Designed miniproteins, single chains, continued (3). Designs and how they scored, part 5

Each design is a single chain, and the fold is of that chain. pLDDT is the mean over its residues in the fold that is shown.

## One batch from the design tools (miniprotein)

Design m8152
Fold by ESMFold2-Fast:
Structure m8152 (fold): chain A 72 residues (1-72)
Amino acid sequence: SNEEKAWKYLEQAQEALERGDREAAAEYAKKAGEYAYKAGNSRLVYASATILEAVGREEEAKEFREKAKELD
């Protein structure tokens, strides 16, 4: 499902962040946010945005927060 894909990518984003791979963390978090939005799961969209902000992708983080608000 889209929610299962979101969780998988979120896990990969967190693992990349733990390794200090900020670029991989950003790419996985972006994919997680896209699948979370398709799944209608605002909490996972917010979680993805948080990782994006942590790695300096502020504009993409803002876009996902706005998408999450649409679901709330």
Scores: mean pLDDT 88

Design m8153
Fold by ESMFold2-Fast:
Structure m8153 (fold): chain A 63 residues (1-63)
Amino acid sequence: SKALENGKKYAEQLKKAAKEQQEKYNDPTVKVEVEIKGNTLNVKATIGDKVLEFSIDTSSIEL
């Protein structure tokens, strides 16, 4: 579905942004883990000792 495709593209963008931040600031604790499970995109972003976790319903990702 188009929603799932948008979710995958968003996941790739997040991973790329995390890698760029990790390289720019030389911070090995910066990472983004993304899992697509059914209709849900699960994101876990880590920066140092801070962790941000959120979930997005892929059907809500519309342009």
Scores: mean pLDDT 69

Design m8154
Fold by ESMFold2-Fast:
Structure m8154 (fold): chain A 71 residues (1-71)
Amino acid sequence: SILDLSTLGIMVRSARLELGLTQQDLADRLGVSVRTVSYWEQGKQNLGAAPSLEKLVYVEQRLKQLVQEAA
């Protein structure tokens, strides 16, 4: 599924807190900047433009994998 930025932000924050990670730790694991993680958790769309559909799908899948690995 393609997620909007608000749903993505909720997923990012919930997964990060469940894993006990800092925003920097999660950024390193996702291959993005800590600023990007912070923006997502705040529900902010501003990277100049919305993230690509491929990037949103990648982040959703990677978060699901990280949560499953922690279980």
Scores: mean pLDDT 68

Design m8155
Fold by ESMFold2-Fast:
Structure m8155 (fold): chain A 70 residues (1-70)
Amino acid sequence: AERVVREAARLLARLMARRTGAPLEELLPLAEETAAAELAEARRLGLSEEEIRELAELALRHLEEQERAL
């Protein structure tokens, strides 16, 4: 689950950098920290690793579509 969540976070950081003009160097650690916190919370709430992975993969697909549209 961590790997796909991290990939989604990195893609989100790249999209935000393009949209805002903010440095990717600043957005990457923030996005990764947020993803790590959300992953920990999802596990605390009782979501399975499979459920977390499926949700993260769905989010990644949506972010990839947004990147292609830019």
Scores: mean pLDDT 76

Design m8157
Fold by ESMFold2-Fast:
Structure m8157 (fold): chain A 60 residues (1-60)
Amino acid sequence: SAAQKARQAAIQMTAESIRIAGEVFDFKYIDGASEEEVEKLLEEKLAEWRKYVAELDAQV
């Protein structure tokens, strides 16, 4: 059903956002990146996440 597909997409979007959060955390706190570098990574990862969401939406 459309509702089941939407629920599955929401779960996948949540999992991807957690993955991105982990990458940003490691870059900032483990790699010691500057605030400017962290901002650039966030912009890049948000763009990737939006493409992922658009692809999931297109499959529903």
Scores: mean pLDDT 78

Design m8158
Fold by ESMFold2-Fast:
Structure m8158 (fold): chain A 76 residues (1-76)
Amino acid sequence: GTEAENYLKKGREYLEKGDYDTAIKYFEKAIEIEPRNVEAHLLLARAYEKKGDLEKAKEYRQKAWEIFNEIIKRAS
């Protein structure tokens, strides 16, 4: 896997363990490598939602949707 894929895997492991702060750090590292990774933004949104940070969760969900919408428009 890529370095970003390895960070997403680590982030998911910590998310499953309930360590949301560590999960967020790994997902942020994945986004630093792949800024347009839709999955990384959705996983960040989920981690923030689990922490009760609903504003951050909404922000990252919106970013994921914008990236996804641009990909679809380019594929059309």
Scores: mean pLDDT 86

Design m8159
Fold by ESMFold2-Fast:
Order: C-alpha cells, then sequence, then structure tokens
Structure m8159 (fold): chain A 62 residues (1-62)
C-alpha cells in the first residue's frame, strides 16, 4: 500500500542522510571546502524530502 511504500522510502532517505553527514564530517576534516559545500546543499535538499514524506505519512495516519 501507499503507506508502506512511503515508510520504505523514508527509511532509505534517512540512511542516505547518515551517509552524507559522515561524508560531510570527513570533507570538513580534510579541509575540502568545495566538497563540504556540495554535501551541505545535498543534506539540506534531502532533509526537505524527508520532511515532505513525514508530512504525507501524518496525513495518512489522521
Amino acid sequence: GEKNKLILELIGLKLRLIGLEIDLERARAAGDEETARRLEEEIKELEKEIAEIEEKLKELNA
């Protein structure tokens, strides 16, 4: 069902977020400002996608 599909997608996005946060920490430690900036933007976009799916799930549970 739609709810199960959204839950699976949300889990996948949250796992990707953890990976990007680890990569960002490594880029910052290495002084790679260009990679760090790119990862910060990717994280911001991903957090927005996560929030949108969480809102859809709340609507389906109401």
Scores: mean pLDDT 87

Design m8160
Fold by ESMFold2-Fast:
Structure m8160 (fold): chain A 61 residues (1-61)
Amino acid sequence: SLDEELAALQRELREVIARKGPADPEVIALLERILELARQQQDAVRTAVAEAELAKVREMA
């Protein structure tokens, strides 16, 4: 399901951040994928959080 896919991507995101730090390009790619899936589910909260996190990571790059 989309919820399971989002949970898996969020787990992968945490692992990448722990391993490579929050400014790694892989973090940006994962956040963009999470954002797209959250939009498909009409999940306004997850969409807003992902957009805010992506903006912060892009500013650090």
Scores: mean pLDDT 79

Design m8161
Fold by ESMFold2-Fast:
Structure m8161 (fold): chain A 64 residues (1-64)
Amino acid sequence: SMKEILELTIEYTARVMDLIGRYVDEVIAARKAGDEAAIAAAEAEFDAEMAALRAEYEKRLAEL
């Protein structure tokens, strides 16, 4: 139903916002340390986690 789709989308959006917050914190810490490798690692982790979260969202959405 539309309500279930909206509720799932709200949950997904909240998880995306949490991931963005963690990514920003990690990048700020790495920049303060002058650690370019840590910045690259944070970017790779963020991309992987965002892709996994999107895949789970799309899978759950398709089951509604």
Scores: mean pLDDT 89

Design m8162
Fold by ESMFold2-Fast:
Structure m8162 (fold): chain A 62 residues (1-62)
Amino acid sequence: SSELEEIAEKLNKKLEKLIKEKGIEKAQDEIQPEAEEELSKLSLDDAQEVITKLVNHIDELS
């Protein structure tokens, strides 16, 4: 898999664990700083791809 897929999967796995522990709203707040740090290392296009993958995963959980 691409590096962007690995980043998205890592964040999604952490988000899913947090959702199970704290619920979706609190999980999103808790994951946000780590997601922002990872995204800040990427180009704008790559960051948008990762964001799209994260949003699609959240939509599946809603």
Scores: mean pLDDT 76

Design m8163
Fold by ESMFold2-Fast:
Structure m8163 (fold): chain A 69 residues (1-69)
Amino acid sequence: MELYEVAKDFGLPLSKEEVERAERVMELFEQGKTPEEIAKELGVSVEEVNRYLALGDILREMLEKKKAE
């Protein structure tokens, strides 16, 4: 939920579902799963997993910048 609030604060045209998917992908990656394992578990492509990881990284950078100000 915190990353969705950041997305809204920065005016990003992302749905709640897209942000929740990015958070789930990041959670699995932080648990030690590879992009290939996450893709298999979620039934998506590795390219889609990498897209969600990139989105999650951007949202985390925005959140950290907001906390630092």
Scores: mean pLDDT 76

Design m8164
Fold by ESMFold2-Fast:
Structure m8164 (fold): chain A 68 residues (1-68)
Amino acid sequence: SSAEELVKRGEELIKELEKETDPEKASKLLTEINRISQELRDLGHDREARRILSEANEVYMKLQKKLE
């Protein structure tokens, strides 16, 4: 898949993560975002990979504080 499609999918999953109320589903979404970030890095798009992972981790941290 193209890097542009991976970036778009990562951003869509981050938006889904922001709305998630189930801890198990949130964990699965973060795992999928991590896979996308790794694939972007493997394709040489380290900047986009780092941005997506950073945004996802920020959202997940806020969500964990609320769902714990």
Scores: mean pLDDT 84

Design m8165
Fold by ESMFold2-Fast:
Structure m8165 (fold): chain A 66 residues (1-66)
Amino acid sequence: KIAEIEKVYRDALAAGMSEEEALGLAIRKAQELGVTPEELATQSPIPLLRRAGRVVLVARAQAREA
């Protein structure tokens, strides 16, 4: 699962997409595979993907509490 998300990110960068666009595709793939933001934040070896997972967790926690 995590490896598939990382492959999408790396393939997008190799195709000339920006880091922001590649990250968006990777997050989309994580949702399709049922990978939680928590799993992405703790298990991905790519620092930007871990940070994106943490940002989503914070946003979700704030939405749930608000």
Scores: mean pLDDT 70

Design m8166
Fold by ESMFold2-Fast:
Structure m8166 (fold): chain A 71 residues (1-71)
Amino acid sequence: MPEEVKEALEKLREKAEELKKEPSEEKKKELEELAKKYLELARRTLPPEKLEEFEKEINEILKETEEELKK
């Protein structure tokens, strides 16, 4: 993957971890907006095979975060 896209995944994971430690609607919104921004970037820069992998990673991060917030 391009370095920029790899950094995007790492930043998204960091934001998700922050949200898990101290849940807030503002942080949740920031995480969702960041995910949308990075997904759009990946859609423009990655071939379909890597895009599917990236989308899966983002969806997994968002799902895990949502599940933690529901506990």
Scores: mean pLDDT 77

Design m8167
Fold by ESMFold2-Fast:
Structure m8167 (fold): chain A 66 residues (1-66)
Amino acid sequence: PSDAEVAAAQAAVDLARKNGVENTSLEELLAAVARHSPALAARLAATTRSAQEAVDAAMRILLEAA
């Protein structure tokens, strides 16, 4: 993944950690992702249907970058 995608994925995970995933909407996570990578936000919007799915996708990106 690109540096922008890693930053975007980290922002999604950080937001979910701060608020709890159960208290975080998919729309809020996508907005945080879009600040760093509009392209990743578009992919997540097309491929995820819940905050949990978006966090899981972001975690996979971070693991690939490690």
Scores: mean pLDDT 85

Design m8168
Fold by ESMFold2-Fast:
Structure m8168 (fold): chain A 87 residues (1-87)
Amino acid sequence: NAEGELVRALIAGDWERVEQILRENPELAVDAVLFSTPEQVRRFAERGLLTPEQLEEAARIADVLGNTKMAELLRQLAEEIRKREEE
């Protein structure tokens, strides 16, 4: 399944494969974000692989898991994307 393939690619650090999976399966973006480093999350955002809504959902889950710094980053990225869309 695509979710299992995503997890394998994330563990392997195969970012090209992660990007391919996310382009084909955008619904997996929240999972990808939660299993990634801050640097990789910024890369996904820069490449247009994340929506503000997905980032906000991931931030909510990160807060529940006690990852407050990740949740703050995700909310900041969501706001940045929203502002960029209005430009």
Scores: mean pLDDT 81

Design m8169
Fold by ESMFold2-Fast:
Parts: C-alpha cells; structure tokens; sequence
Structure m8169 (fold): chain A 81 residues (1-81)
C-alpha cells in the first residue's frame, strides 16, 4: 500500500533526525554511554533499514543512515581517546 510505504519512510526519516540530535547532545556532554546506546539502537534496526532501502530505493535515507552510524562511531572513538 502506497500510504503505508510513505508512512514508513517518514517515520524512518524522523527517527534518523532524532538520533542525529541525540548524537549532538551526547557529544556536547561527552556521554559515552548514550553514544554506545545510540549505536546499538542503529545496529538493531540495520536489517529493517536495509529492507526499506531495497523496497523504496531511497538512496538519500540510506546515505543518511550510513553517515549517522559513522558519526556515532567516530564520536565514540574520539571520547575513548
């Protein structure tokens, strides 16, 4: 159903935007635990995201997901330094 697919895309976009805001707050606070929790949340949803990208062909969302994951990993590495 077209409406369901659009809703799933919108919810995924909002989730990634919220996760990026959480990343920025955790970086400001140097909160390593929150960064690790955010990364684990992204990893748990990875199969779902990959399926959405295959279904929708939404390269922009795929890129945002990959960039967000990399940003979280870099923030963790920087704080562990």
Amino acid sequence: EEELIKEMIENTKKALEEAEKLLEEAKKNKDLEKLKQLLEGLKRNEEGFERFFELTGDEELKKKYEELKEKVEKAIAELES
Scores: mean pLDDT 78

Design m8170
Fold by ESMFold2-Fast:
Structure m8170 (fold): chain A 78 residues (1-78)
Amino acid sequence: SDVIRRVAIHELEELLERAKKISEELAELIQKALDYLRNSDVEGAIEALEKALEKAKELGDEELARQIENVIRGLRTL
């Protein structure tokens, strides 16, 4: 669904701005996921987000981890 992809892009743009304030590595992983989605590579985006999720958990940011996991869940319905 194009709607799910567009919603995911919007959510990731917001998460990217938050990630930039927390961790450069986390921000780079979210940026990579955005780049994949903008090129219609859903599988590449999910792989990048799984790495971002792991990084958010390592940093102890449970809310950011939950938000990343919600985006992954949405993308997996495509």
Scores: mean pLDDT 87

Design m8171
Fold by ESMFold2-Fast:
Formats: C-alpha cells, sequence, structure tokens
Structure m8171 (fold): chain A 72 residues (1-72)
C-alpha cells in the first residue's frame, strides 16, 4: 500500500532527515499515489544527499523521468 509506505517513510525522515534511502523510498511512494511534485522533491533531496551512491544515482534517474512526466 503506497499510502501506508508514505506514512512510514515520513516518520523515518522525521527521525533522520538526512537519510537518502528514506527520501528515495518516500519519492517512490508519492509517485505511486500520484503526488508527483512531492515525489520529485524527495527524489531531488535523495540525489543531493548521496549523489555518488546507487541510491543517489537511482534518485536522479527517477527525478529526470518524473520531470518528463510532469512536463507532458
Amino acid sequence: DPEALAKEYEARIAANPDSALAHLALGVAYDRIGKLEEALKHFERAAQLDPDSDVGRAAKAFAERLKEKIAA
């Protein structure tokens, strides 16, 4: 359930705001429920936090795909 996942990762970010993985996961959850602007913010934050990691690279790819989807 993407709504339940969003709530879980919102709580994780409240406890650890610099978790790139939590921001990536929350972005995916928001994308699945159609909250595209919120998803984009979290993907961009994840990419900023760990740009050279697998998490950061994945977040950047999701952000670029989502920007195209929003622009369409």
Scores: mean pLDDT 83

Design m8172
Fold by ESMFold2-Fast:
Structure m8172 (fold): chain A 66 residues (1-66)
Amino acid sequence: SKKEKIEKLIKEIKKAIEEKDLEKFRKKAQELGKLDEKLGKSGDELLEYIAKAAGLSVEELLKKVN
């Protein structure tokens, strides 16, 4: 299901952030955007979604991946 795919991608994104794997983070974030067209249309909304799912602010997320 779409929900299960989104949950799996969020888990993989969280793991990539913890491991500081920027390439994996970018790939999984792109896959998440493709699964949810609404999130894929706005980079800011996608970043907020990922940050919230990781328990971070957007600013904290960007600091960790940069």
Scores: mean pLDDT 70

Design m8173
Fold by ESMFold2-Fast:
Structure m8173 (fold): chain A 66 residues (1-66)
Amino acid sequence: SSELVKKAREALENGDYEKAIELAKQAIEKDPNNVEALSLLAEAYRKAGKFDEAREVMRKIIELSK
């Protein structure tokens, strides 16, 4: 939902990457094609140093953007 996306963004801005990942995942569970939530998840993974996970999320974003 939009509330989960907002909370994920706030967590990311505060440097709480694990919380941002959890909240973005919850938003995606509700809306699997939510590109904003997927983008936040990819950014949170990158900030957390989880580059392989970030790459897989980015692949999904590209597929949804076709």
Scores: mean pLDDT 85

Design m8174
Fold by ESMFold2-Fast:
Structure m8174 (fold): chain A 94 residues (1-94)
Amino acid sequence: MLTEEQLENIAKFLSDKLGKEVKLTPEFKEILERIFEAAKKSKNDKITYEELVEAVKDIELTDEQREFLQEFIKALDPDGSGYIDKKKLLELFK
């Protein structure tokens, strides 16, 4: 389970990267928890976009949750490389 401190750290990171204030609602917390679990289970140093999408595949995403996921990916991969550094992703959840 993500702590309030972890959520605040993620919100600050996203706000800084996207240039706007990001507030994390309970629905975004569920997406983040699934992404964190997928990152912990991955054997690779790089997490693909496909792995992130698979992590939330079993939930019906709202339009707001889908937008959040897309913005989260852009914040972690601003150059559009197609993958996210696992170490950097896991450091967000400390």
Scores: mean pLDDT 75

Design m8175
Fold by ESMFold2-Fast:
Structure m8175 (fold): chain A 84 residues (1-84)
Amino acid sequence: VEEYLKEAEKLYVEKKYEKALEYYEKAIKLDPNNAKVWYLYAQFLEKIEKLEEAAEYYEKAIELEPDNESFKKELERVKKKLGL
């Protein structure tokens, strides 16, 4: 999982967004109950302006870790950008 997340971040820095998406998807498939993976994927989606998808994945991270205030703050920030 960590190797896939590291590669995804490297690809994002290189502006290879489609390949970065593939690696985030691979990370989720390997560890779908790891809130951190959903959170990092949501941050990536937000960086490439896929705000609606980012909000959904932040919600997934919150579902897995409902007491994580950082996840909730990020979701509220994205909802504000969406006009919600």
Scores: mean pLDDT 81

Design m8176
Fold by ESMFold2-Fast:
Structure m8176 (fold): chain A 100 residues (1-100)
Amino acid sequence: SMKEAYEEALKLLEEAIEKMEEARRAGDAQGALDVFEELVKKLEELAKKSGDEELKRLAQSMRKALETLKEVAKVDPEAAVELLITLVKREAQYLREKIE
């Protein structure tokens, strides 16, 4: 079930990347932030259900990034979205390496 939880987390990250990239191309910074906020909520739920400590750390890291980059988005929404997409891509790569 730990491997299944990591595969589910990876799927959530990959789907979020796709939706955030679509919102970014449309010039919809708020839409990209909303996708990331939903991702954080789903990762927090998955971490609680799995009891996995690495997924709890991932969810906590993503929550902190959301809080920080929501403040950045008030001044520079495009930069905030780019930083969030970069973070999600990095975390997705890390999980891919863990699943092998």
Scores: mean pLDDT 87

Design m8177
Fold by ESMFold2-Fast:
Structure m8177 (fold): chain A 58 residues (1-58)
Amino acid sequence: DAQLQAQNDASIDAMLARYKKEKGVSDEQLEQIRKIYDDMLTNGKSDEANKQIDAILK
């Protein structure tokens, strides 16, 4: 569903913008997090994605 994909992309972008503003996350870290979410959307491995994101945010 193209509409659902667009909403997911918008939600991810909004969350990344909040991470940058609230947590001081670097642009490089935001790019890595975006790639992890893109991989999760293709393979459905949310637990793996969450672990990788947590490692970047530490």
Scores: mean pLDDT 73

Design m8178
Fold by ESMFold2-Fast:
Structure m8178 (fold): chain A 60 residues (1-60)
Amino acid sequence: SRIQELQDAVEQSEKLYKDALKKAKESSDDDSKELLKKAKGLKQGKKRGQQQRDQLLQQE
């Protein structure tokens, strides 16, 4: 269903976000800044995906 597709997209975004945070924690200061910027982008993507999923769940 569409809800499952959105849930899968949110889950994948969460994995990418967690991986980016882990790499940022384990990296040098300069690499950490770049990885944190990427993590923020991934977090925004996950939040938008969750909002779309929640909207569909409230309608059904």
Scores: mean pLDDT 71

Design m8179
Fold by ESMFold2-Fast:
Structure m8179 (fold): chain A 80 residues (1-80)
Amino acid sequence: SNDAVVDRIVAAIADVVSPDTLAQLRDVLTRLLDAIAAEDSDAVAAASDRLAGLLSTLSPEQVTRFRQAWRREYAAAEAS
């Protein structure tokens, strides 16, 4: 489920990102994945813009760990 994907991505970065930023990332990832599942292009664009904004506040290390976690989950979803 989308919730399980979000949980795994958030868990992968929980040790390097503040609790407040983690909560914001969890919220935006949930909205993004729900929008993708609903095929709602406007909602996908809005959630993607918010995600980009949050990622811009992170260090290169934090962004790299997030991108690795996202790619693992995205590749698994595409394979199923």
Scores: mean pLDDT 81

Design m8180
Fold by ESMFold2-Fast:
Structure m8180 (fold): chain A 59 residues (1-59)
Amino acid sequence: PVLARVVRDYTARTPEELTLRKGDLVEVLEVVDKEHVRVRRLATGEVGLVPGSVLEPVE
């Protein structure tokens, strides 16, 4: 599935990362590695990298 839900809050640590809140829906654009997943936040359209561990795939 290309859609995922954020399972815990994440605060961006670099300019390339995205700050997400638990319950946010994101579109997975690219999996660079397990700790760097490029996502787009559906509510705002913001794009950035987040750890895969904060994401749960949805249908």
Scores: mean pLDDT 81

Design m8181
Fold by ESMFold2-Fast:
Structure m8181 (fold): chain A 80 residues (1-80)
Amino acid sequence: SAREAELAKVREFVEQVKREVEDLLESDLPLEVKIQGLENGIGVLKKLIEHFKDDPEAVALLEEAIKYLEEKIEELKEQL
């Protein structure tokens, strides 16, 4: 169904975001730049939640991704 195809794309997008987060964390960029990158990522994910608001499974996947990024931001802030 079209909904199953959209959910598959949301899952693929979330996995891609997680890979990009790991790459960012392993980079030699300053901690403040990494934090800003993760905060920008949360902003994108929040906009996607508004787009997928009528799909509770998609919203749950995006909310879990936001929580993951928020946890990484807190870990980076402890290193400042």
Scores: mean pLDDT 85

Design m8182
Fold by ESMFold2-Fast:
Parts: sequence; C-alpha cells; structure tokens
Structure m8182 (fold): chain A 105 residues (1-105)
Amino acid sequence: NPVDELLERVLEILESLSEQSQRVFLNTLIMLFLERLGNNNDPEVLAAVQRFFSEMQKGTVSEETLRDFLTVAVKYVGVEEVEKMIDEAEKRAREVEEKLKKLQK
C-alpha cells in the first residue's frame, strides 16, 4: 500500500527532527498540498486539511490524521507528487533546524 509506505517515511522523518523542525515539516507539507490543489473545495479535502490544522494547533498530529491526510493527498495529486512534497518539506525543515542551531550558539 503506497499510503502505508509514505506514512512510515513521514514518521521516520518526524522522529529524526526536533519539535520546532517537526512543525516546519508538517506546515510545509500541508502548504505544498494546498498549492497543488488550487481552488479545490471538495468536502473530503477540506475535512482532511481542517483536521490536520486542528491537531497542529494542539501541538502534534496523530498517526491516524497523517494517514488520512496522505490518503487524500495521494488521491488528488498522486503518489509521485506526494513523494516530492515530502522531499521538499524535509529539506526545508532540516534547513530551519541548522539555522536554529547556529542562532543558539
């Protein structure tokens, strides 16, 4: 199942990042998805996005919410585009982490 493989990759990335960098990763991932959707107002998309943002505001995103998000993302933009979104989100999160480490010196 490609969604399960993408979820495992996302969880591995999150476990490798500091709490601040995890938030950058998740915010970047959702923003990249919204950019690819444009003006898509499908209730399924809106529900998944709203759940993701709601959990982000509470401090963490559950595995179930990540799985639901990735399922919707794959459905609307395809597996290859979701993989590219994950790659870009990881790169941005790691760049922020390196900058934060330099500022704390």
Scores: mean pLDDT 83

Design m8183
Fold by ESMFold2-Fast:
Structure m8183 (fold): chain A 61 residues (1-61)
Amino acid sequence: RIKELEEELKELEKLKEELEKEIEELKKAGADERVIAVKESALGIVKAAISFIKKQIEKLK
């Protein structure tokens, strides 16, 4: 349902913002580059999921 997809999209966008903040905090703390790379990979997956859901919503309109 479109409404359910819109709710998932909002949750994913919030998760994206939280991951972006976490990555910035890790960089400020001087965390290992491998740890930062893993978090950046997770952010990439979330961004891909957001794009996918947006396309599904457009198809259902």
Scores: mean pLDDT 81

Design m8184
Fold by ESMFold2-Fast:
Structure m8184 (fold): chain A 58 residues (1-58)
Amino acid sequence: MSEAELRAQHAYWGQLALARLDPERAAAELPQEVIEEAKNYSAAELAERLEALTRALG
């Protein structure tokens, strides 16, 4: 994958992970729609995806 695509995915999954792992900060920083979307994923799934993307970025 390109670095630009990896960074875009990392940003997206990072927002969803923030909504699940730190809902207090997410409520202040993220749109409610993003917080609602995060409910479709488990915290473990979001953490796994974010970790994989972080490793791919170096």
Scores: mean pLDDT 77

Design m8185
Fold by ESMFold2-Fast:
Structure m8185 (fold): chain A 79 residues (1-79)
Amino acid sequence: MEKAEEALKMGRERKPEYVPKLIELLSDEDPEVRKAAAYALGLIGHPEAIPALEKALTDEDPDVRVMARDALARIRGEL
């Protein structure tokens, strides 16, 4: 839970230097952490997150897949 909270805080601060850390968290064992990381990457909106978010579209957790799809839409301006 603490890692998920850290990811959300990083997303809210919108610093591009957090992108590598958030990409790492997309591979965390906890699906709550992966969801938070996907959402945070969407908030930051940095294109370097696109390949990692595309991989997250095949995540085991359906909520992680939804968050990754939404984040990609935000980054690409699709919606």
Scores: mean pLDDT 84

Design m8186
Fold by ESMFold2-Fast:
Structure m8186 (fold): chain A 75 residues (1-75)
Amino acid sequence: GDELYKKGLEAYKAGNYQEAARYFTEAANVYMEKGDFKKAAEAYELASKAYEQLGDTANARAMKQVAEIAKKKAE
């Protein structure tokens, strides 16, 4: 999860928002499988922000929704 998260951050800083969204989503899925719901929520939130930069409102909203679900599991 952590390496995918770092790749997402590097892609985001480079303005490669499509790749950033992909890496953050993959990182979040790995964190979910491991039960690290806090990191999963953070990664889904960053995927949402990457989709917002692309103007992809539908995917941004979807990522925000799964981030909220992960956040509730972390509580």
Scores: mean pLDDT 87

Design m8187
Fold by ESMFold2-Fast:
Structure m8187 (fold): chain A 60 residues (1-60)
Amino acid sequence: MEEAEKLREEAEELAKKGELEEALRKYSQAFDIANKVDGELALEIFEKGKEVSEKIKEKK
Protein backbone atom coordinates (compact mmCIF):
# COMPACT_ATOMS: atom_id res chain seq x y z
CA MET A 1 0.00 0.00 0.00
CA GLU A 2 1.26 3.48 -0.81
CA GLU A 3 2.52 5.42 2.22
CA ALA A 4 -0.16 8.12 1.86
CA GLU A 5 -2.93 5.55 1.38
CA LYS A 6 -1.80 3.65 4.47
CA LEU A 7 -1.77 6.79 6.62
CA ARG A 8 -5.19 7.84 5.31
CA GLU A 9 -6.63 4.40 6.11
CA GLU A 10 -5.17 4.53 9.64
CA ALA A 11 -6.58 8.04 10.11
CA GLU A 12 -10.05 6.92 9.00
CA GLU A 13 -9.99 4.03 11.48
CA LEU A 14 -8.90 6.34 14.29
CA ALA A 15 -11.64 8.86 13.43
CA LYS A 16 -14.26 6.09 13.51
CA LYS A 17 -13.02 5.11 16.97
CA GLY A 18 -13.35 8.72 18.14
CA GLU A 19 -9.58 9.28 18.46
CA LEU A 20 -9.86 12.55 16.59
CA GLU A 21 -6.48 14.07 17.51
CA GLU A 22 -4.60 10.94 16.41
CA ALA A 23 -6.69 10.83 13.24
CA LEU A 24 -5.88 14.47 12.44
CA ARG A 25 -2.16 13.75 12.91
CA LYS A 26 -2.32 10.83 10.46
CA TYR A 27 -4.34 12.84 7.93
CA SER A 28 -1.75 15.63 8.10
CA GLN A 29 1.09 13.19 7.38
CA ALA A 30 -0.89 11.54 4.57
CA PHE A 31 -1.64 14.95 3.03
CA ASP A 32 2.04 15.95 2.95
CA ILE A 33 2.94 12.78 1.08
CA ALA A 34 -0.09 12.75 -1.26
CA ASN A 35 0.31 16.42 -2.14
CA LYS A 36 3.69 15.58 -3.72
CA VAL A 37 2.33 12.84 -6.01
CA ASP A 38 -1.47 13.00 -6.34
CA GLY A 39 -3.36 16.28 -6.00
CA GLU A 40 -6.78 14.60 -6.04
CA LEU A 41 -5.85 12.23 -3.24
CA ALA A 42 -4.36 15.15 -1.30
CA LEU A 43 -7.60 17.16 -1.62
CA GLU A 44 -9.64 14.18 -0.42
CA ILE A 45 -7.36 13.75 2.60
CA PHE A 46 -7.48 17.49 3.32
CA GLU A 47 -11.28 17.51 3.35
CA LYS A 48 -11.43 14.51 5.69
CA GLY A 49 -8.84 16.10 7.98
CA LYS A 50 -10.84 19.33 8.02
CA GLU A 51 -13.93 17.41 9.17
CA VAL A 52 -11.94 15.83 11.99
CA SER A 53 -10.49 19.22 12.98
CA GLU A 54 -14.00 20.69 13.23
CA LYS A 55 -15.09 17.79 15.46
CA ILE A 56 -12.11 18.40 17.74
CA LYS A 57 -13.08 22.09 18.09
CA GLU A 58 -16.64 21.11 18.97
CA LYS A 59 -15.43 18.57 21.53
CA LYS A 60 -13.06 20.94 23.38
Scores: mean pLDDT 77

Design m8188
Fold by ESMFold2-Fast:
Structure m8188 (fold): chain A 70 residues (1-70)
Amino acid sequence: NKERAEELFYRAMRLSREGAAAAEAGDEETAQRLGEEAAELQKEIESLPLSEEEKREAGLRALERLQAEA
């Protein structure tokens, strides 16, 4: 499901942004925790029965959504 991959990429990207913000604020523990959560989502994406091209397309759509919010 390409929609599932897009949602997982979007969540992982959001966690990475929040983790970067926490690190900038000096909250190292929160930054590390959010990074670990993002890594688990990336592992789930890798386990999806999708082609590399389909995963790339889903990632690009997720990135477009995130950039539109910024």
Scores: mean pLDDT 82

Design m8189
Fold by ESMFold2-Fast:
Structure m8189 (fold): chain A 55 residues (1-55)
Amino acid sequence: MNEELREALLAGDLERALEEARKVFEELGMPSSALPAWLAYVRREVEEALANPPK
């Protein structure tokens, strides 16, 4: 993932992570119909990291 998105995920900042994910999505030129699925994926990654943090 890009550095800004990675930093937001590591900080546990879901709002920033979603904003950076949107920017990555636009840079990749993905169809707008795929945006909700991409944002859902990012949310799941944050939730999974919070549920199973590294020790």
Scores: mean pLDDT 73

